# Ledger of designs, part 107: designed miniproteins, single chains, continued (5)

Each design is a single chain, and the fold is of that chain. pLDDT is the mean over its residues in the fold that is shown.

## One batch from the design tools (miniprotein)

Design m19715
Fold by ESMFold2-Fast:
Structure m19715 (fold): chain A 99 residues (1-99)
Amino acid sequence: MEYAEEAARYAELAEEAAERGDGKKAGEYAALAGGYAGRAAEAGEGTEEAARAGARAAEAAAEAAKRSPEGAIEATAGAIAGMGGAFHAALAAGKEPIA
């Protein structure tokens, strides 16, 4: 199962929704991107790509929250979830055996 690819797919959908001013959809897609980034972190596969995807989705949802009063709560929640997933994936990507 390719979690990093799913995270990237949802990050693109979040960016598209944000561009349309759909804060609710941007938030929903960002939460999904964050969830898949977290799954990639747990699997230890594609973690760097997943971290970037989660961060992109979080940024898109945060911008949607600023520009779209409708769905601002969902967009904000999605941005937080996207950042959380990105953080977990980034930590997993940075993990390496030390000596």
Scores: mean pLDDT 81

Design m19716
Fold by ESMFold2-Fast:
Structure m19716 (fold): chain A 96 residues (1-96)
Amino acid sequence: MLELAPEDAAVLLTFSSAKDHKEILERVAARAREALPDFVGATIVSVTPDSSSILLAGRNGEALLALAQRIRDEDPRAVGAYAVSLETAKQLQASL
């Protein structure tokens, strides 16, 4: 579970694969730590039989969304990259 500060921004990455969700999380988190000096963290917020969702948090929402969109474009399993409010991010983590 990610501890979100009022200054943080959040992005949701969605994937059409559930079985790879842990490996996807590790790769996404590693890339974000390398690319974003203000990266907070990443966590899995949903796994269904056919899909998984990863929540990303950082202080620069624009850079975070741009990175998520690049990851989406490079991974054919990635189906969406969306900026979400901190309230939505907290709700997604609480529904786990």
Scores: mean pLDDT 81

Design m19717
Fold by ESMFold2-Fast:
Structure m19717 (fold): chain A 57 residues (1-57)
Amino acid sequence: EREKLYEELSKMTIDELIAKARELVRASHGPGEAPPVETRKELALIGEKLQDLLDKE
Protein backbone atom coordinates (compact mmCIF):
# COMPACT_ATOMS: atom_id res chain seq x y z
CA GLU A 1 0.00 0.00 0.00
CA ARG A 2 2.82 2.27 -1.06
CA GLU A 3 0.37 4.59 -2.83
CA LYS A 4 -1.35 5.48 0.46
CA LEU A 5 2.00 6.37 2.05
CA TYR A 6 3.01 8.44 -1.00
CA GLU A 7 -0.29 10.35 -0.83
CA GLU A 8 0.22 11.08 2.89
CA LEU A 9 3.76 12.32 2.20
CA SER A 10 2.47 14.57 -0.61
CA LYS A 11 0.37 16.49 1.96
CA MET A 12 3.39 17.28 4.14
CA THR A 13 5.67 20.33 4.16
CA ILE A 14 9.47 20.10 4.08
CA ASP A 15 9.63 20.48 7.88
CA GLU A 16 7.02 17.75 8.39
CA LEU A 17 8.84 15.38 6.02
CA ILE A 18 12.11 15.93 7.90
CA ALA A 19 10.36 15.29 11.23
CA LYS A 20 8.80 12.08 9.88
CA ALA A 21 12.17 10.86 8.56
CA ARG A 22 13.75 11.47 11.99
CA GLU A 23 10.98 9.51 13.71
CA LEU A 24 11.42 6.58 11.31
CA VAL A 25 15.19 6.59 11.91
CA ARG A 26 14.65 6.60 15.69
CA ALA A 27 12.10 3.76 15.48
CA SER A 28 14.45 1.68 13.30
CA HIS A 29 17.24 1.98 15.92
CA GLY A 30 15.45 -0.54 18.09
CA PRO A 31 17.64 -2.89 20.14
CA GLY A 32 19.52 -5.51 18.13
CA GLU A 33 17.65 -5.48 14.79
CA ALA A 34 18.50 -4.01 11.40
CA PRO A 35 15.94 -1.61 9.88
CA PRO A 36 13.33 -3.50 7.85
CA VAL A 37 13.20 -3.03 4.06
CA GLU A 38 9.85 -1.24 4.37
CA THR A 39 11.39 1.44 6.63
CA ARG A 40 14.16 1.99 4.07
CA LYS A 41 11.53 2.34 1.32
CA GLU A 42 9.63 4.91 3.39
CA LEU A 43 12.83 6.92 3.91
CA ALA A 44 13.50 6.79 0.15
CA LEU A 45 10.01 8.14 -0.61
CA ILE A 46 10.46 10.94 1.93
CA GLY A 47 13.81 11.82 0.33
CA GLU A 48 12.19 11.87 -3.11
CA LYS A 49 9.47 14.25 -1.89
CA LEU A 50 12.05 16.50 -0.22
CA GLN A 51 13.95 16.73 -3.52
CA ASP A 52 10.75 17.65 -5.38
CA LEU A 53 9.92 20.39 -2.86
CA LEU A 54 13.48 21.77 -2.88
CA ASP A 55 13.41 21.95 -6.69
CA LYS A 56 10.06 23.75 -6.55
CA GLU A 57 11.17 26.27 -3.92
Scores: mean pLDDT 69

Design m19718
Fold by ESMFold2-Fast:
Structure m19718 (fold): chain A 76 residues (1-76)
Amino acid sequence: MAEVAALEARIAELRRKRAEARQKGDLTTSAELEDEIADLYGELADLLESVNPALAQAYRELAAHYREEAARLRAE
């Protein structure tokens, strides 16, 4: 439980930093932060897989989405 709360807090902080980087036009930093957010959503999915598989699947889909966004930002 404490680990899940810590990961959620870290994701919220990274999402804030990502929004600031995007507002400044820093696409490289935005892509890096989106990869880090994806990794943390993957960790959340792993922790929740046995207790809430539907939520774990939703977090895996979010992780995939953030990885795709990061790849897009790096391409342009």
Scores: mean pLDDT 84

Design m19719
Fold by ESMFold2-Fast:
Structure m19719 (fold): chain A 60 residues (1-60)
Amino acid sequence: MSEKVKKAVFDFGKATIDARSVEEYRAAIEEVLKKHEDSLTPEELEEFKRIAENALASVA
């Protein structure tokens, strides 16, 4: 995993600290993507989305 993906995952963790619903997790994913999408490669972006979707699936 690249350092940029690790940083995005860290920010996602911070954004979801008080999240209790699928909607709040989706909002956090969107915020992190908006912050990091310009700096991530397509492959890094897909890796982050995969990690975030797995986290979302665990609460849905």
Scores: mean pLDDT 78

Design m19720
Fold by ESMFold2-Fast:
Structure m19720 (fold): chain A 87 residues (1-87)
Amino acid sequence: MLSEEEFDVEVGIALALIGVAVTKIAISREKNPEVKEKLQKLVDEAQEHVDRAIQALREGNYEEARRHIDRAVELLKEAQKLIEEAK
């Protein structure tokens, strides 16, 4: 069975992956090239942090995994704000 700390990290990664997927769908529907480019940069950086969080989780480094999850969430929140302002 997963520890509660490990489970919390896994949930964080799953939610960040959902955020990345939702942002990629938004990019595919975006008609403004400038907004599309900004969203692409944010989602690419967020994906890099998710990948690093997964690696840290595999190594049992839950503190590093949480730092990368927090950064990915921060980037995805910025992307969501940009999407909402572009409507």
Scores: mean pLDDT 85

Design m19721
Fold by ESMFold2-Fast:
Formats: C-alpha cells, structure tokens, sequence
Structure m19721 (fold): chain A 78 residues (1-78)
C-alpha cells in the first residue's frame, strides 16, 4: 500500500512537473518504490523537490503539486 501509493504519486509528479531535472528524479522515485526500496524512493522525491526549488518554483506551487499527486494516488490504491 505505502510503496504503491508512493510509486503512483511520484509518477504523477514526474508527469505534471515542468522541470525536466525534477521529473527525472520523480521517475527514479517511482521505480525505486515499485522495487520496494522506500528509502531510495524518499531520497529521489527529496532530490526532485530540491530541483524544483533550484528552478525557482514557489513553495506554494510545490506544496499544491505534491498534495494533488499524493491525494490522487491514495484514492487509486484504496
């Protein structure tokens, strides 16, 4: 459940993120989560967020992007 939710959320983040570097990290997070490596998945999500911050995406926009992706993923795996 947790791994599947994280994988789907990361995949949605990768698709919705306008920053290619962040998208690449979120795709790695989804792959790690599907493999059951939740620690690696968490690190890749963190790197994706760091890339969004480096690209000048606002904290509010990042929070909204994450909230929407995780809410949608949680609904799908319920």
Amino acid sequence: AAAETLALAAELLAERTPVPEASAHFRRAAEAARAGDLEAARRHVQRGVDALIAAGVSEDDIALLIEEAYAEAAAEVA
Scores: mean pLDDT 85

Design m19722
Fold by ESMFold2-Fast:
Structure m19722 (fold): chain A 68 residues (1-68)
Amino acid sequence: MSLEEEIRESARELARLVKEGRLEEAREKAQQMAGAMHNPGLGKLIREELEEAGEPEALELLEQEAAK
């Protein structure tokens, strides 16, 4: 898979974990993805995917980890 496909899949997995209430696993996933948020292109792809998933908590969690 391309890097873009991998990052979109990671964003979908994060949204799924949050929807399932698996918040500890979601936090671990967000920590793994935090570095990608510092890249404007990858950050845009992540935000688009999470917006399509309709899970604002997942985006908030990811931005919190990216700010550390």
Scores: mean pLDDT 80

Design m19723
Fold by ESMFold2-Fast:
Order: C-alpha cells, then sequence, then structure tokens
Structure m19723 (fold): chain A 81 residues (1-81)
C-alpha cells in the first residue's frame, strides 16, 4: 500500500499529466507547484526534481513548448538550492 504522501503525489501527477495532455497549461503549472512544494516540505528535493523532469518529458511529447521552458526553469532553480 502507498503511504499518504505517495498517494497524494500519485493523484497530483495523474492530474498534471491529464492537464498537459489537454493543453490546460495554467492548471498543469499549479499542479507542478503543488508537487514541488509538497515534496520540499518533506525534505524530498531529489524526488521533486525527478517528478518535474517527468512532467517536462510529458510536456515535450505533447508539444507544450512554453510549459517545457517553465518546467526547465523550475528544475534548475531546485538544483541551485
Amino acid sequence: SLSPLEKEIEELMKRAVLAIAEGREEEARELADKIRDTLLSEGKEDLAIGYLEFLRLVAEDRGREELVEWLEEQIEELKER
């Protein structure tokens, strides 16, 4: 069984992937921010980077160029902390 944190991240990730697929870029950004902030609050910075990198790949696959650029910026900011 998933921990409460793992369950929350899985639900947010599922919603983010669907938002990206449907071109709901503002919702996708809000969901990415929630994933990042939730994992950072638990001290899981490397895991936050990993999930954002996955969302960047999904956005790239769907041709969401502005979202790809934004996610790359978020990832680099996390790496420089």
Scores: mean pLDDT 89

Design m19724
Fold by ESMFold2-Fast:
Structure m19724 (fold): chain A 53 residues (1-53)
Amino acid sequence: SEITVKESDTYADIAAKIHKETGIPLSKIIYDPSKKAKKGEYILIDGSFVKIK
């Protein structure tokens, strides 16, 4: 799965995009909120790898 992230996206915006693409509940979408997901990164959410574009 992959999502497109904009520089203006908040943690909540990114979490909502992951939820929409993967179906993972928002309560399980946990990653470091002090760091925005960066373009080219893979994050592991609830056993699923999500690519950031």
Scores: mean pLDDT 70

Design m19725
Fold by ESMFold2-Fast:
Parts: sequence; structure tokens; C-alpha cells
Structure m19725 (fold): chain A 74 residues (1-74)
Amino acid sequence: MDKATALEHADRAREAGARGDTETAQEHLRRAAEAGGYTLDERMLREGSSAAATRLENAVRTGGDKEVRRAPEP
């Protein structure tokens, strides 16, 4: 598990998502998950947003669950 590389890619995904560059955000989300040993929900990867990137970054920072999912809608 490479936490530093995962955080680097999560940060890049967050910046791309904030810019509206969904494709770049999706690529960095995938790389961050791979480097950190996390599994992304298909919906989170598809979203490619700064919010999705922030959620993954928080999971990597806190050592949370290896499965990172989009919250179910109430």
C-alpha cells in the first residue's frame, strides 16, 4: 500500500474535478485507489467530481474502509 502516491493522485483528481475536467479526475481517482489498495464504487468513479476525490482522499488519510462508496440517497 502506497499512501503517499494515493494521496498525490487523490489531490490531482480533486483539482481536475474542481475544474470540471471529469476525464482527468476519473483517471486520477482510479490511480489513487490502485496505489492505496482501495476499491471505488462504479458510481464514484463515473461521477469524477471533486467531492468524489475528497471522499477518497479522506479515506486514504484516515486509513478507513478499503471500499469507498457513494453515499446512498435517502
Scores: mean pLDDT 74

Design m19726
Fold by ESMFold2-Fast:
Structure m19726 (fold): chain A 69 residues (1-69)
Amino acid sequence: MEEEARRIAEEVAEETLKEYPQVKSIRVKDVRVEGDEVFVDLEIESDADETTRNSIIVKITNRILERFE
């Protein structure tokens, strides 16, 4: 369910925030699950470059997929 996926996304975002001290906040704006596809809209406040920001998004998405059954 999308509510469960959002909860997982927020947990993963919180864990990721602890790994990247250069990230000030990660806000989960929307999470939708359609079949095997997860759509995650994130708002990231950081002094990190685009590459680091994209890596964080990929990491969050992968961890959501791993935890969501």
Scores: mean pLDDT 72

Design m19727
Fold by ESMFold2-Fast:
Structure m19727 (fold): chain A 61 residues (1-61)
Amino acid sequence: RLEQAQELLREGTERVRAAKTEEEQQQILENVGQQLRSLGIGFDAVVVEDGEVVLVDPYWL
């Protein structure tokens, strides 16, 4: 679970850094958020800070 979540955030970060538009970034964040929720992780938001995908107020479901 935790290891899978870390990999999803890492992959999301790489994809966000490669994205050329805000629309692409938003699609990536939505996809990462859905995958994290399927792993039992809740959060207030998924955002990009300093080029990294970060969860706002994460918690286990």
Scores: mean pLDDT 77

Design m19728
Fold by ESMFold2-Fast:
Structure m19728 (fold): chain A 108 residues (1-108)
Amino acid sequence: SPNEIKVSSLFLSLAGDIHQASQLVKSNAPQSTILETVDIAIKTAEELKKELISNNSSQETLNLVDELIKTLDQIRDAVLNNAPQEEILSLLDEASRILSQAYKTAMS
């Protein structure tokens, strides 16, 4: 369906945003650049949630996306507070795992 194409596109975009944030953190990019990428990821995740609601996705999928948004907010706070690189990367890995679970649940 058209909604499935849009949802798949948003999952791919969000995976790219999380990956880019990880690369920026590993390269010690400026805090402002990392925050900009994380803010894009949060916006994409919120758009994904709206599309999943429109597509009547399961409560399990919606709960995973809510957990993902919460994890992205934690990443944003960690970056703002100059948390250790290892902590920020661990949270980004967790966001990626939650996203993968949400995608599998949404496409089943």
Scores: mean pLDDT 91

Design m19729
Fold by ESMFold2-Fast:
Structure m19729 (fold): chain A 65 residues (1-65)
Amino acid sequence: MTLSFLTVKVAPEKVKAAAEALKKVPGTLHVDADEEQGLISVATTAESEEAVRAAAEKMGGTVLS
């Protein structure tokens, strides 16, 4: 029960760059990107959730959870 799942909404043209940045966050276990919808699904440890949220917002993304 130490896993967090986040959904991040970004502009479609930013999905690739945002997904790469999110993969670099320590504790990120899986990133799945949907360029057509501008959605990125992230699986991370609970400890890394705040870092992932901060990285997503810094890239202009909205965390939907």
Scores: mean pLDDT 79

Design m19730
Fold by ESMFold2-Fast:
Structure m19730 (fold): chain A 85 residues (1-85)
Amino acid sequence: SSHDEKLVERARKLIKEAVELLKQTTKDIKEGKLSEDEASERGSKALGKYGTGVDILSKFGTMDELKEMTEEFLKAYDEFLELSE
């Protein structure tokens, strides 16, 4: 349905926003622009966006797209964790 298509588009947007937030946060940490608390808050926000996106994609999307977007997020998240601990 058109509603399901809009949900999938929202899920893609949420996961992309989560990845970009993590990449920007990692950059800002490297540049000394963030406190540990600010970095933690951005990480939590990214995880929330990612979780919502994955929930939608697991119900309405394809397994291939879910896998691809999960791999992209995990790569960004691993880079974030390396610098935030």
Scores: mean pLDDT 87

Design m19731
Fold by ESMFold2-Fast:
Structure m19731 (fold): chain A 83 residues (1-83)
Amino acid sequence: ELKLDENTVVVDTRSVTEVAKWAIEKGLKFEEVVDGGLSEKGPYAVLKFGKTYFVVASPGAVEEVIKDLKEKGFKNIIVVEPP
């Protein structure tokens, strides 16, 4: 079972709507939009559900997002791929 906590970041390439459905199905409460839009990393959104951060990014931006998260000290980075 996927353990989601305040040191975990989930990176997903699906739409914000699909990510929200998945998080709610896991019993997580929507807290806030932390960041998002167009940036140097390309189009992305950062959402918080419960204690866990969710980054919704285009497939081409995933590797750069993971690199940035590792530089910021996140150890538990989970990439969710479409089925």
Scores: mean pLDDT 68

Design m19732
Fold by ESMFold2-Fast:
Formats: structure tokens, C-alpha cells, sequence
Structure m19732 (fold): chain A 84 residues (1-84)
């Protein structure tokens, strides 16, 4: 298990990164729905990264950040499915 200090640092880092990650997910989703084939190729990597970060958020007790990251991953996944 991480120390309390390491847990707090991880939670703070994830919260600081959250707005940018949500913006990146929505931008990629919008590009895929607009027919950007390059954006579609990037979707699996972003979905994987968001799910890993959501698991990290849960491991440090930040359920709110975890749920927002999972919602972003789902948004990208649904857009990728619609774009195919």
C-alpha cells in the first residue's frame, strides 16, 4: 500500500490533471464524430490511459475523480463506436 503522503500526492496530481484529460477526451470524441480517421486510431490508447488513471484514483480513495475519468473513457468509446 502507498504511504499516506504518496496517496495524497497521487490524488492531488490526478485532480490537477483531470480538467485537461476531460478536455482531451471530448476533443477526441468530437473529432471522431466529425470523421477524423487519425482520431479514431488514437481512441484505444486514450481509453486505456483513462481507465488506468481511474483505477489509480480509486486506489487513493478519490471516487469522484475516478468516476469522471471512467465517464470520459466511456464518452470516447461511444464516439469511436458511432464513428465506425
Amino acid sequence: MLSEEARAETAATLRAALPGLLAEAEELAARMLAGDEEALKKAPSLISALRILAAEARNVGDEETAEQLLAAARRVEEAAEAAR
Scores: mean pLDDT 84

Design m19733
Fold by ESMFold2-Fast:
Structure m19733 (fold): chain A 89 residues (1-89)
Amino acid sequence: NEKERIRELAQKVIEGHQAAGAGDDARVERLGAEIRPEIERLATEDKELYKQLLLEYLELAEKAKLEKEGELTEEEKKLLEEKKAELEK
């Protein structure tokens, strides 16, 4: 199920960003090694699935930011909205 795999990849990207923010370099390297080759293939070979991955990532990133910091800045909200709108087209 490609849609389920895209969701899993998006979630792991968020986990990687959270690990990076925590200074957990070992976890960043492990997650990067696991997901980076698949993300690169999607970006070059399947633009539609890559677009779906970016949409899932943006939604999860927004949620994760709210959970960590209690709020997004107005600039961050605008950028996420603009990117979501661009990807939905």
Scores: mean pLDDT 73

Design m19734
Fold by ESMFold2-Fast:
Structure m19734 (fold): chain A 65 residues (1-65)
Amino acid sequence: AAPALALTPEQEALLLEAIKEQNKKVDELEAENPPSREEYFARVEEINREVAAKFRARLAELAAA
């Protein structure tokens, strides 16, 4: 079963922002009409890595505050 996480409202908001940012960046990538599948997948992986890193950084800042 998918893990259910008991998040604070602030943590939940950050997660939702991360999901929205990922979707937006993927939509933007599709609109750019990349010339190859390899480039498309590489860019998707880059987007996923960037969004995940940003989410983790924001969670750490929230925990430190």
Scores: mean pLDDT 77

Design m19735
Fold by ESMFold2-Fast:
Structure m19735 (fold): chain A 86 residues (1-86)
Amino acid sequence: SIMQQVTRLSRQMLRAYQQDPRQGEQIARQVARQAVQGGPGGAAIAAIILSDNPDAAGVFIRQLRDIDPTIGDYAQSTFDRIQRSQ
């Protein structure tokens, strides 16, 4: 399913970004494209997973906004909510 793909790619991006931000950024666009296909739910799942690394989440949200500003803003709102809860 698209949601399983978003989850898998988000985890791959998180791990890659923690090793090397450039590698994480290369995956970010693919995560963003899959998240858009999942709609707000896809964006939320990716934002939640990537919230463990705020810099990685920021890269993902920028890629999302470039594809779909509305879904990107929703991902930002989800991320901001998680950050306030931590």
Scores: mean pLDDT 85

Design m19736
Fold by ESMFold2-Fast:
Structure m19736 (fold): chain A 93 residues (1-93)
Amino acid sequence: ELSDKEKVELLLKEINKKIIEKTGKEPSPVFQFKMRMLIDSAIKHKDEVPKDKLIELVKDSFTWLLRQELPDLSEEKIEELVEEIVKKLEEVL
């Protein structure tokens, strides 16, 4: 089984890959840092918050971060990315 650190790195790689596929551009280092911190926090606090509530909070944060990073991307495409990220996060929680 993957360690929490390996789960964070794997999820971040998948997020970066999906953004590149949708935009043709690599996410900024600042975005990658913020996303890593968010994923790490979610994994560390998974036992302190009901899973459904944790997913809701993380989804809202991911949506906000993606809108800041990709302001020219349509809301529909941002929702698709958020759904893909949340599905992968659920696998590690």
Scores: mean pLDDT 80

Design m19737
Fold by ESMFold2-Fast:
Structure m19737 (fold): chain A 55 residues (1-55)
Amino acid sequence: GGSAEEAERMRKGGEAIGKGLGAEAGAQLGYNQGLDANSPTAAEAGREGGLKGGA
């Protein structure tokens, strides 16, 4: 836990990490299931998750 300032930094970091991890997770999912999950949609979902998780 931290102050509102720390929460903002975490949100920003979460956004960057979420975007990257979303793309990686999408690629892994696509490989395992035979789906093109590494699309921009997967990266976008990761970014959204990072933003919300960091807040």
Scores: mean pLDDT 54

Design m19738
Fold by ESMFold2-Fast:
Structure m19738 (fold): chain A 71 residues (1-71)
Amino acid sequence: MLSPESKKAEAYLKKGEEYAKQGKYLDAVSYYGQARRYAEQALKKGDPGAQELIKRVEENLKKVAEAVNAR
C-alpha cells in the first residue's frame, strides 16, 4: 500500500545505487535527486515509508561524496 510517489522514489533510488556500483557518480547523484523529490512528495501526502526513503537517499549521497573525496 505504498503511494505512487514512494514507488517512484524506490525505483529511482535503486537506479542510483546501480550507477554508483558502476562508479558513475554523476548519474547516481541525478537519480538520487529524483528519488529525493518523489520521497518528499510522498512525505507531504502522509506516506509512512517516505521518511525512511529520504534517509536512504541521504545515506547514499553521503557514500557518493565519500567515494569522490576518498583521495
Scores: mean pLDDT 82

Design m19739
Fold by ESMFold2-Fast:
Structure m19739 (fold): chain A 90 residues (1-90)
Amino acid sequence: GPPVLRETPEEVLRGLMEGWGVDRETLLTFARVVVESDREGLSIEQLRERLREAGLPRDFVRRVTGSDSPEDLRSLAEVARTVLEQARRL
């Protein structure tokens, strides 16, 4: 059939879970912590500590927060907001 331009909420979440190698609970916990940290204006180092305190694996945290650039931090916050928005629709 023709290519689908819009993915369902479940397909978006599944894609992120598969791409990052994490389960849904880990993905949702990550998203909540990132959105809260962005709201508080925390640095990338403070975000990494919050993610570790939330019980997320160190290798996962290091992989997804591997860049210290403000642009990549903004992209993480946008992804996190998308995850929470899609989860609310399920």
Scores: mean pLDDT 74

Design m19740
Fold by ESMFold2-Fast:
Order: structure tokens, then C-alpha cells, then sequence
Structure m19740 (fold): chain A 90 residues (1-90)
């Protein structure tokens, strides 16, 4: 589908920018990829792309020595993980 194709396109852009050490751009493209995969119903690809987005944001913060931003990204990761675990409780 066109949505799945957009997801793959943005994932490939994310990988390209990540290889260049442009983690901020990589994070943005991975986030867009996750959104398109989610809209296409590919929840596994969406989750993987969203995780890559958060990891790229963390790498951007670390590469800049921005400890405050790195802690913020880790806090967001913990919140998302907690919400996912809560949704698994019946």
C-alpha cells in the first residue's frame, strides 16, 4: 500500500541520516516512518521505527553532550514502555 511504501521510504531516509551521524534528522524520519506503518496496520514495523526514533534522539543528545536532553529522552522511553505494559494488563 502507499502508506506502507511511505513508511519504508522514511525508514530508509532515517538509516541514511543515521549513517551520516545526523541523529536529529534520523529521529524525525524514523518517527514519520512509524506513523505511516501504524496507519497501514503494520504495528510491528511501527514499533520498531518508533524505537529507532527514540534511540536516534538519545544518540543526538549524547553526541552534543546534552545530558538534560538525554535524560528527557530516557524519561519518554520509560513512559512509553510503562504505557505499553499497562495496556497488556487485562
Amino acid sequence: SSLSEQGKKYEELGKEYEKQGKYREASRYYSQSAKYYEQSGDLKASEESYDKSMQASLQDAKSKGDEEMALLVQSVERTVKRQKEELKKK
Scores: mean pLDDT 81

Design m19741
Fold by ESMFold2-Fast:
Structure m19741 (fold): chain A 99 residues (1-99)
Amino acid sequence: KKPLEELSEEIKRFIDAVREAAKRLTPEQRAEVEKLLDKFLENSDNIDERGKAFGEILELLVRHLSEDELVEIFVKHMGMPEEVARAFVEALRAEVEQQ
């Protein structure tokens, strides 16, 4: 189990990345992202509900932002290697396009 301090730093980076992405969205889409972030934070002690909120945030972002925009944000704000960020975004986009 990760120390709480490390988990909080990872969560902070994710929140920063999502909020930066949300600046590129419409006001309505940005409000939905903030609602999902609140749900993500509310369920900090419930990994399944947290994972669900995480997935819904990512689905919203891949529906409304380009692959290159998401890769740039994940590399810069989450410290993901570009190749990993691109593979991740491509996988998320494929999943969303099948739904």
Scores: mean pLDDT 75

Design m19742
Fold by ESMFold2-Fast:
Structure m19742 (fold): chain A 58 residues (1-58)
Amino acid sequence: MNLAEAIEISKLTAPLVQEKLKNKENTTTGEGVTSVNAPGSGKTLEESKKIIEEEKKK
């Protein structure tokens, strides 16, 4: 994965991190955020984007 892809994924996850913080306050884990950005997942930007979009839609 190159730097550009990493930056794009970070941009996508930033709002989800903020939402997760809110969910933590409400004692809800929510279904958002993904392990696709974990070091071992090796997912592409496109796959990460789709998964994040689906999580956000829910």
Scores: mean pLDDT 55

Design m19743
Fold by ESMFold2-Fast:
Structure m19743 (fold): chain A 100 residues (1-100)
Amino acid sequence: SMERQKILRMTALQLRIIGLTEDIELAMRKGDWEAKERAIRELERLVREFAEEWQLSPEQVARLEEALRRLREAKTVEEVREATRELLKLVHEAMKEVLA
């Protein structure tokens, strides 16, 4: 069904976001600034493509962009984790609205 395909695509996106945030944490621990920048840019691309594909509201987009900004500006692994939790929460909430 179309509904099941949407859920699977959304689940895949959430798993990819988790994988990219683990890549960011690993890059930070190793001092690999180039790897960190690549992972952040890929995460920003995926989240923005999601927002555009599912026609999220300007308010939802603004909240996602703020979470991405906090993640980009994060100086510690703990700050990355906090920004990631907020980002995943916002993505999940937007997905629930799209599926309703």
Scores: mean pLDDT 85

Design m19744
Fold by ESMFold2-Fast:
Formats: sequence, C-alpha cells, structure tokens
Structure m19744 (fold): chain A 103 residues (1-103)
Amino acid sequence: EKEKLLKELEEIQKKIDEIMVKIIDILDKNKQYDLQQQLRELLTQIYEAIKNKDYETLKKLKEEVYKLIEEHLPEEAEEMKKLFDELVKLLEKLIELQKKLEE
C-alpha cells in the first residue's frame, strides 16, 4: 500500500502543477499581477485551513477567491473557478495522502 500511496501522491502533485500553470497563464495573459499575488496569499491560507480541518475558514476563503475572479476576470470567471475548484480538491487529497504516509 505504501508504494501505491507514493504513486498517487506523485500523480496529484503533477496535476496540481498542471492546474497552477493554467491559472498563471490566464493571469499573465490578462496582466493581472496584483490578482496573482492576492490569489497566492489566499491559496496559502486555504492550504493551512485544509491542513487544520478548518472547513468554515476554507469556505470563506473560497468565496473570497470567487469574488476576486469575478471582479477582475469576468470573461474567464467560469474557467478560473473550475480550475480553482479542481486545485482545492487536489490539495485536500494531497494533504490526506501526506498524513497517511506519516503513519
């Protein structure tokens, strides 16, 4: 099982990297550098909320990200929200697998 968990972890890390590249590409094309910085800070807080199982804070942070996307990227909002939702799900799975490997 440990070898299977390590393989799943590697696959999730690759998917996270792919999604991050897509998000950065959209932000760069729209010259949204301030938004990029804000989203990076929010993503750090989201990671901490997931790690601490603080689902109320996670929900609030996700709503804040959605508002920023809608305000700054209205034409690409649906695509960005979808990428962000996929990223959060992958981060949740990443943290769960990391905890299982520490056991």
Scores: mean pLDDT 85

Design m19745
Fold by ESMFold2-Fast:
Structure m19745 (fold): chain A 69 residues (1-69)
Amino acid sequence: SARVEELAEALEGKGLREAAEVLVEMGIPPEAADKALTRLAIEKGLTNEDPLSREEARELAELALRYAE
């Protein structure tokens, strides 16, 4: 979807903490952003030091939008 790609573009290259802030700034509820980040970090073994790849950013965007429903 266009919204997933918009979010993914904004999230690419961001660390987890910065990604949370970007999601909230782009209109995702803080609770949804936190749930999406926590799930992705566990599933992919990511730390706050790891910059998100484009594919990880897209997965994060999809999770965040799903949790925001």
Scores: mean pLDDT 85

Design m19746
Fold by ESMFold2-Fast:
Structure m19746 (fold): chain A 118 residues (1-118)
Amino acid sequence: MLSDEEITDQLLERNGVSRAELTELLRRLIEIAQSDLEEALKKYRELLLELANDPRFDAIQAVINELLERELKTPETELLREYLELRLERREMWQKVNEELRPLLDEIGKERRKNKVK
């Protein structure tokens, strides 16, 4: 039987994502989730622009989704759960962040689709 750590390593390797990159991303998301509205808007906008320029964006999203689906017990999944709990606790703030950044999120989605069908 593979350990949760070994399953996580295989998933990350398959998607070309390192544990260090995933950990850094999750820590940035947690910091943003802990921030006030103004700081959260600034930092999340910066993160979204960085992710939009990463050709592995879809792979990173796939890793996060698979970690959640498998209910793995690793430091990375614990950070992901902490992030999700913080977002739930600060739901009103995150709703405002998402509303303000909706045009940017839509633009990123369109550019990503455009680059795939070229």
Scores: mean pLDDT 75

Design m19747
Fold by ESMFold2-Fast:
Structure m19747 (fold): chain A 96 residues (1-96)
Amino acid sequence: MLSDKEFYEKLQEAKTMSKEERIDLIVEELERAYKSPDIVERFLGVLRVADLILETSESKEEAKEILDEVYKRLPEQYKRMAEFLRKEVLRAWERR
C-alpha cells in the first residue's frame, strides 16, 4: 500500500494524465493492493483506487468507461475486487 503522502502525490499526477494512462495506473494499484498480505491494506488500497477514479474523472460516464476497461484488463483473480470497486465508485457518484 502507498503511504498517504505518496497517494496524494500520485492523485495529483493522475489529474494531469490521459484516460489511458489513468487506466494503466488503476490496474497497477489494484494489483499492488491485491498482493498485500494484510486484508485491511487490501481493502484500503481498493478504496484509494476508488478515490483516484472519482477525483480524476470528468463525468460519471468517464468513470464507468474507466471501470469497464480496468475490468477487461484485470486477471480473473481480481474480478471480484473490480466488482466491489465499481459498486463503490458508482455509489459515491450518486452522493455527489
Scores: mean pLDDT 77

Design m19748
Fold by ESMFold2-Fast:
Structure m19748 (fold): chain A 81 residues (1-81)
Amino acid sequence: SHMEELKQKAIEAIKNGDAETAAEYARQLAELSGDDPELAARAVKNLVEQGKYDAAIAFVNGLAEGGLEQGERAAVKAILD
């Protein structure tokens, strides 16, 4: 699916430390789910720039599954673990 493709591209960008590319794919994922694309892009960019790659990956997986709120909860959980 297009959502699965965008999710995998975002995760690949995160693993490469490419904050700009990761943010772009997160923006597109949020657009598909009807969420705020700029907020999703900013969240992923900030996490990647801070080196919080596990949290960024958790955010993207949550965003693809249940939208922005689920992405945020997943990222917070990853940071606290």
Scores: mean pLDDT 88

Design m19749
Fold by ESMFold2-Fast:
Order: C-alpha cells, then structure tokens, then sequence
Structure m19749 (fold): chain A 73 residues (1-73)
C-alpha cells in the first residue's frame, strides 16, 4: 500500500470538480457571497493537481454537505 500523499488521478479530479460545483451551488443557495464563492472554487479547480489544494477542496465539500444535512432536519 502507498502511504505517501499523492495528487488525485483524472477520475478523482473529475469527481472533486463535480462535487465542488454542487457545493458551490448549495453555498450560493444558502446566501453565501456569489463572487467570493466563484473566485474560491475557480482557484480550487485550477489548482486541483496540487495534493494540498485537492485536500482543501475535499474538506470544503464535506463542510457544505454537513451544513445541508443540518438544514434538512
């Protein structure tokens, strides 16, 4: 097993980009600043090859999912 942090492969990048687009849409629906969200998400998508940026994107996606689930209850 490889334990070193690695850049996401093409399938993982595609999944992250799709989940980032959904998270962006949900944040804007919840009243977040559209311009700020767009700039942040474009930065993450542009730099998704960087393992640290990919990890940050995954964390943001999880935080948005948790916020949406809390709003449903």
Amino acid sequence: MIEEPRAPDEAEKKKLIEELEEAKKKLIEMGANEEGVEKTYEYLKKNIEDPLVAAAAEEMIELVKEAVEKLKK
Scores: mean pLDDT 75

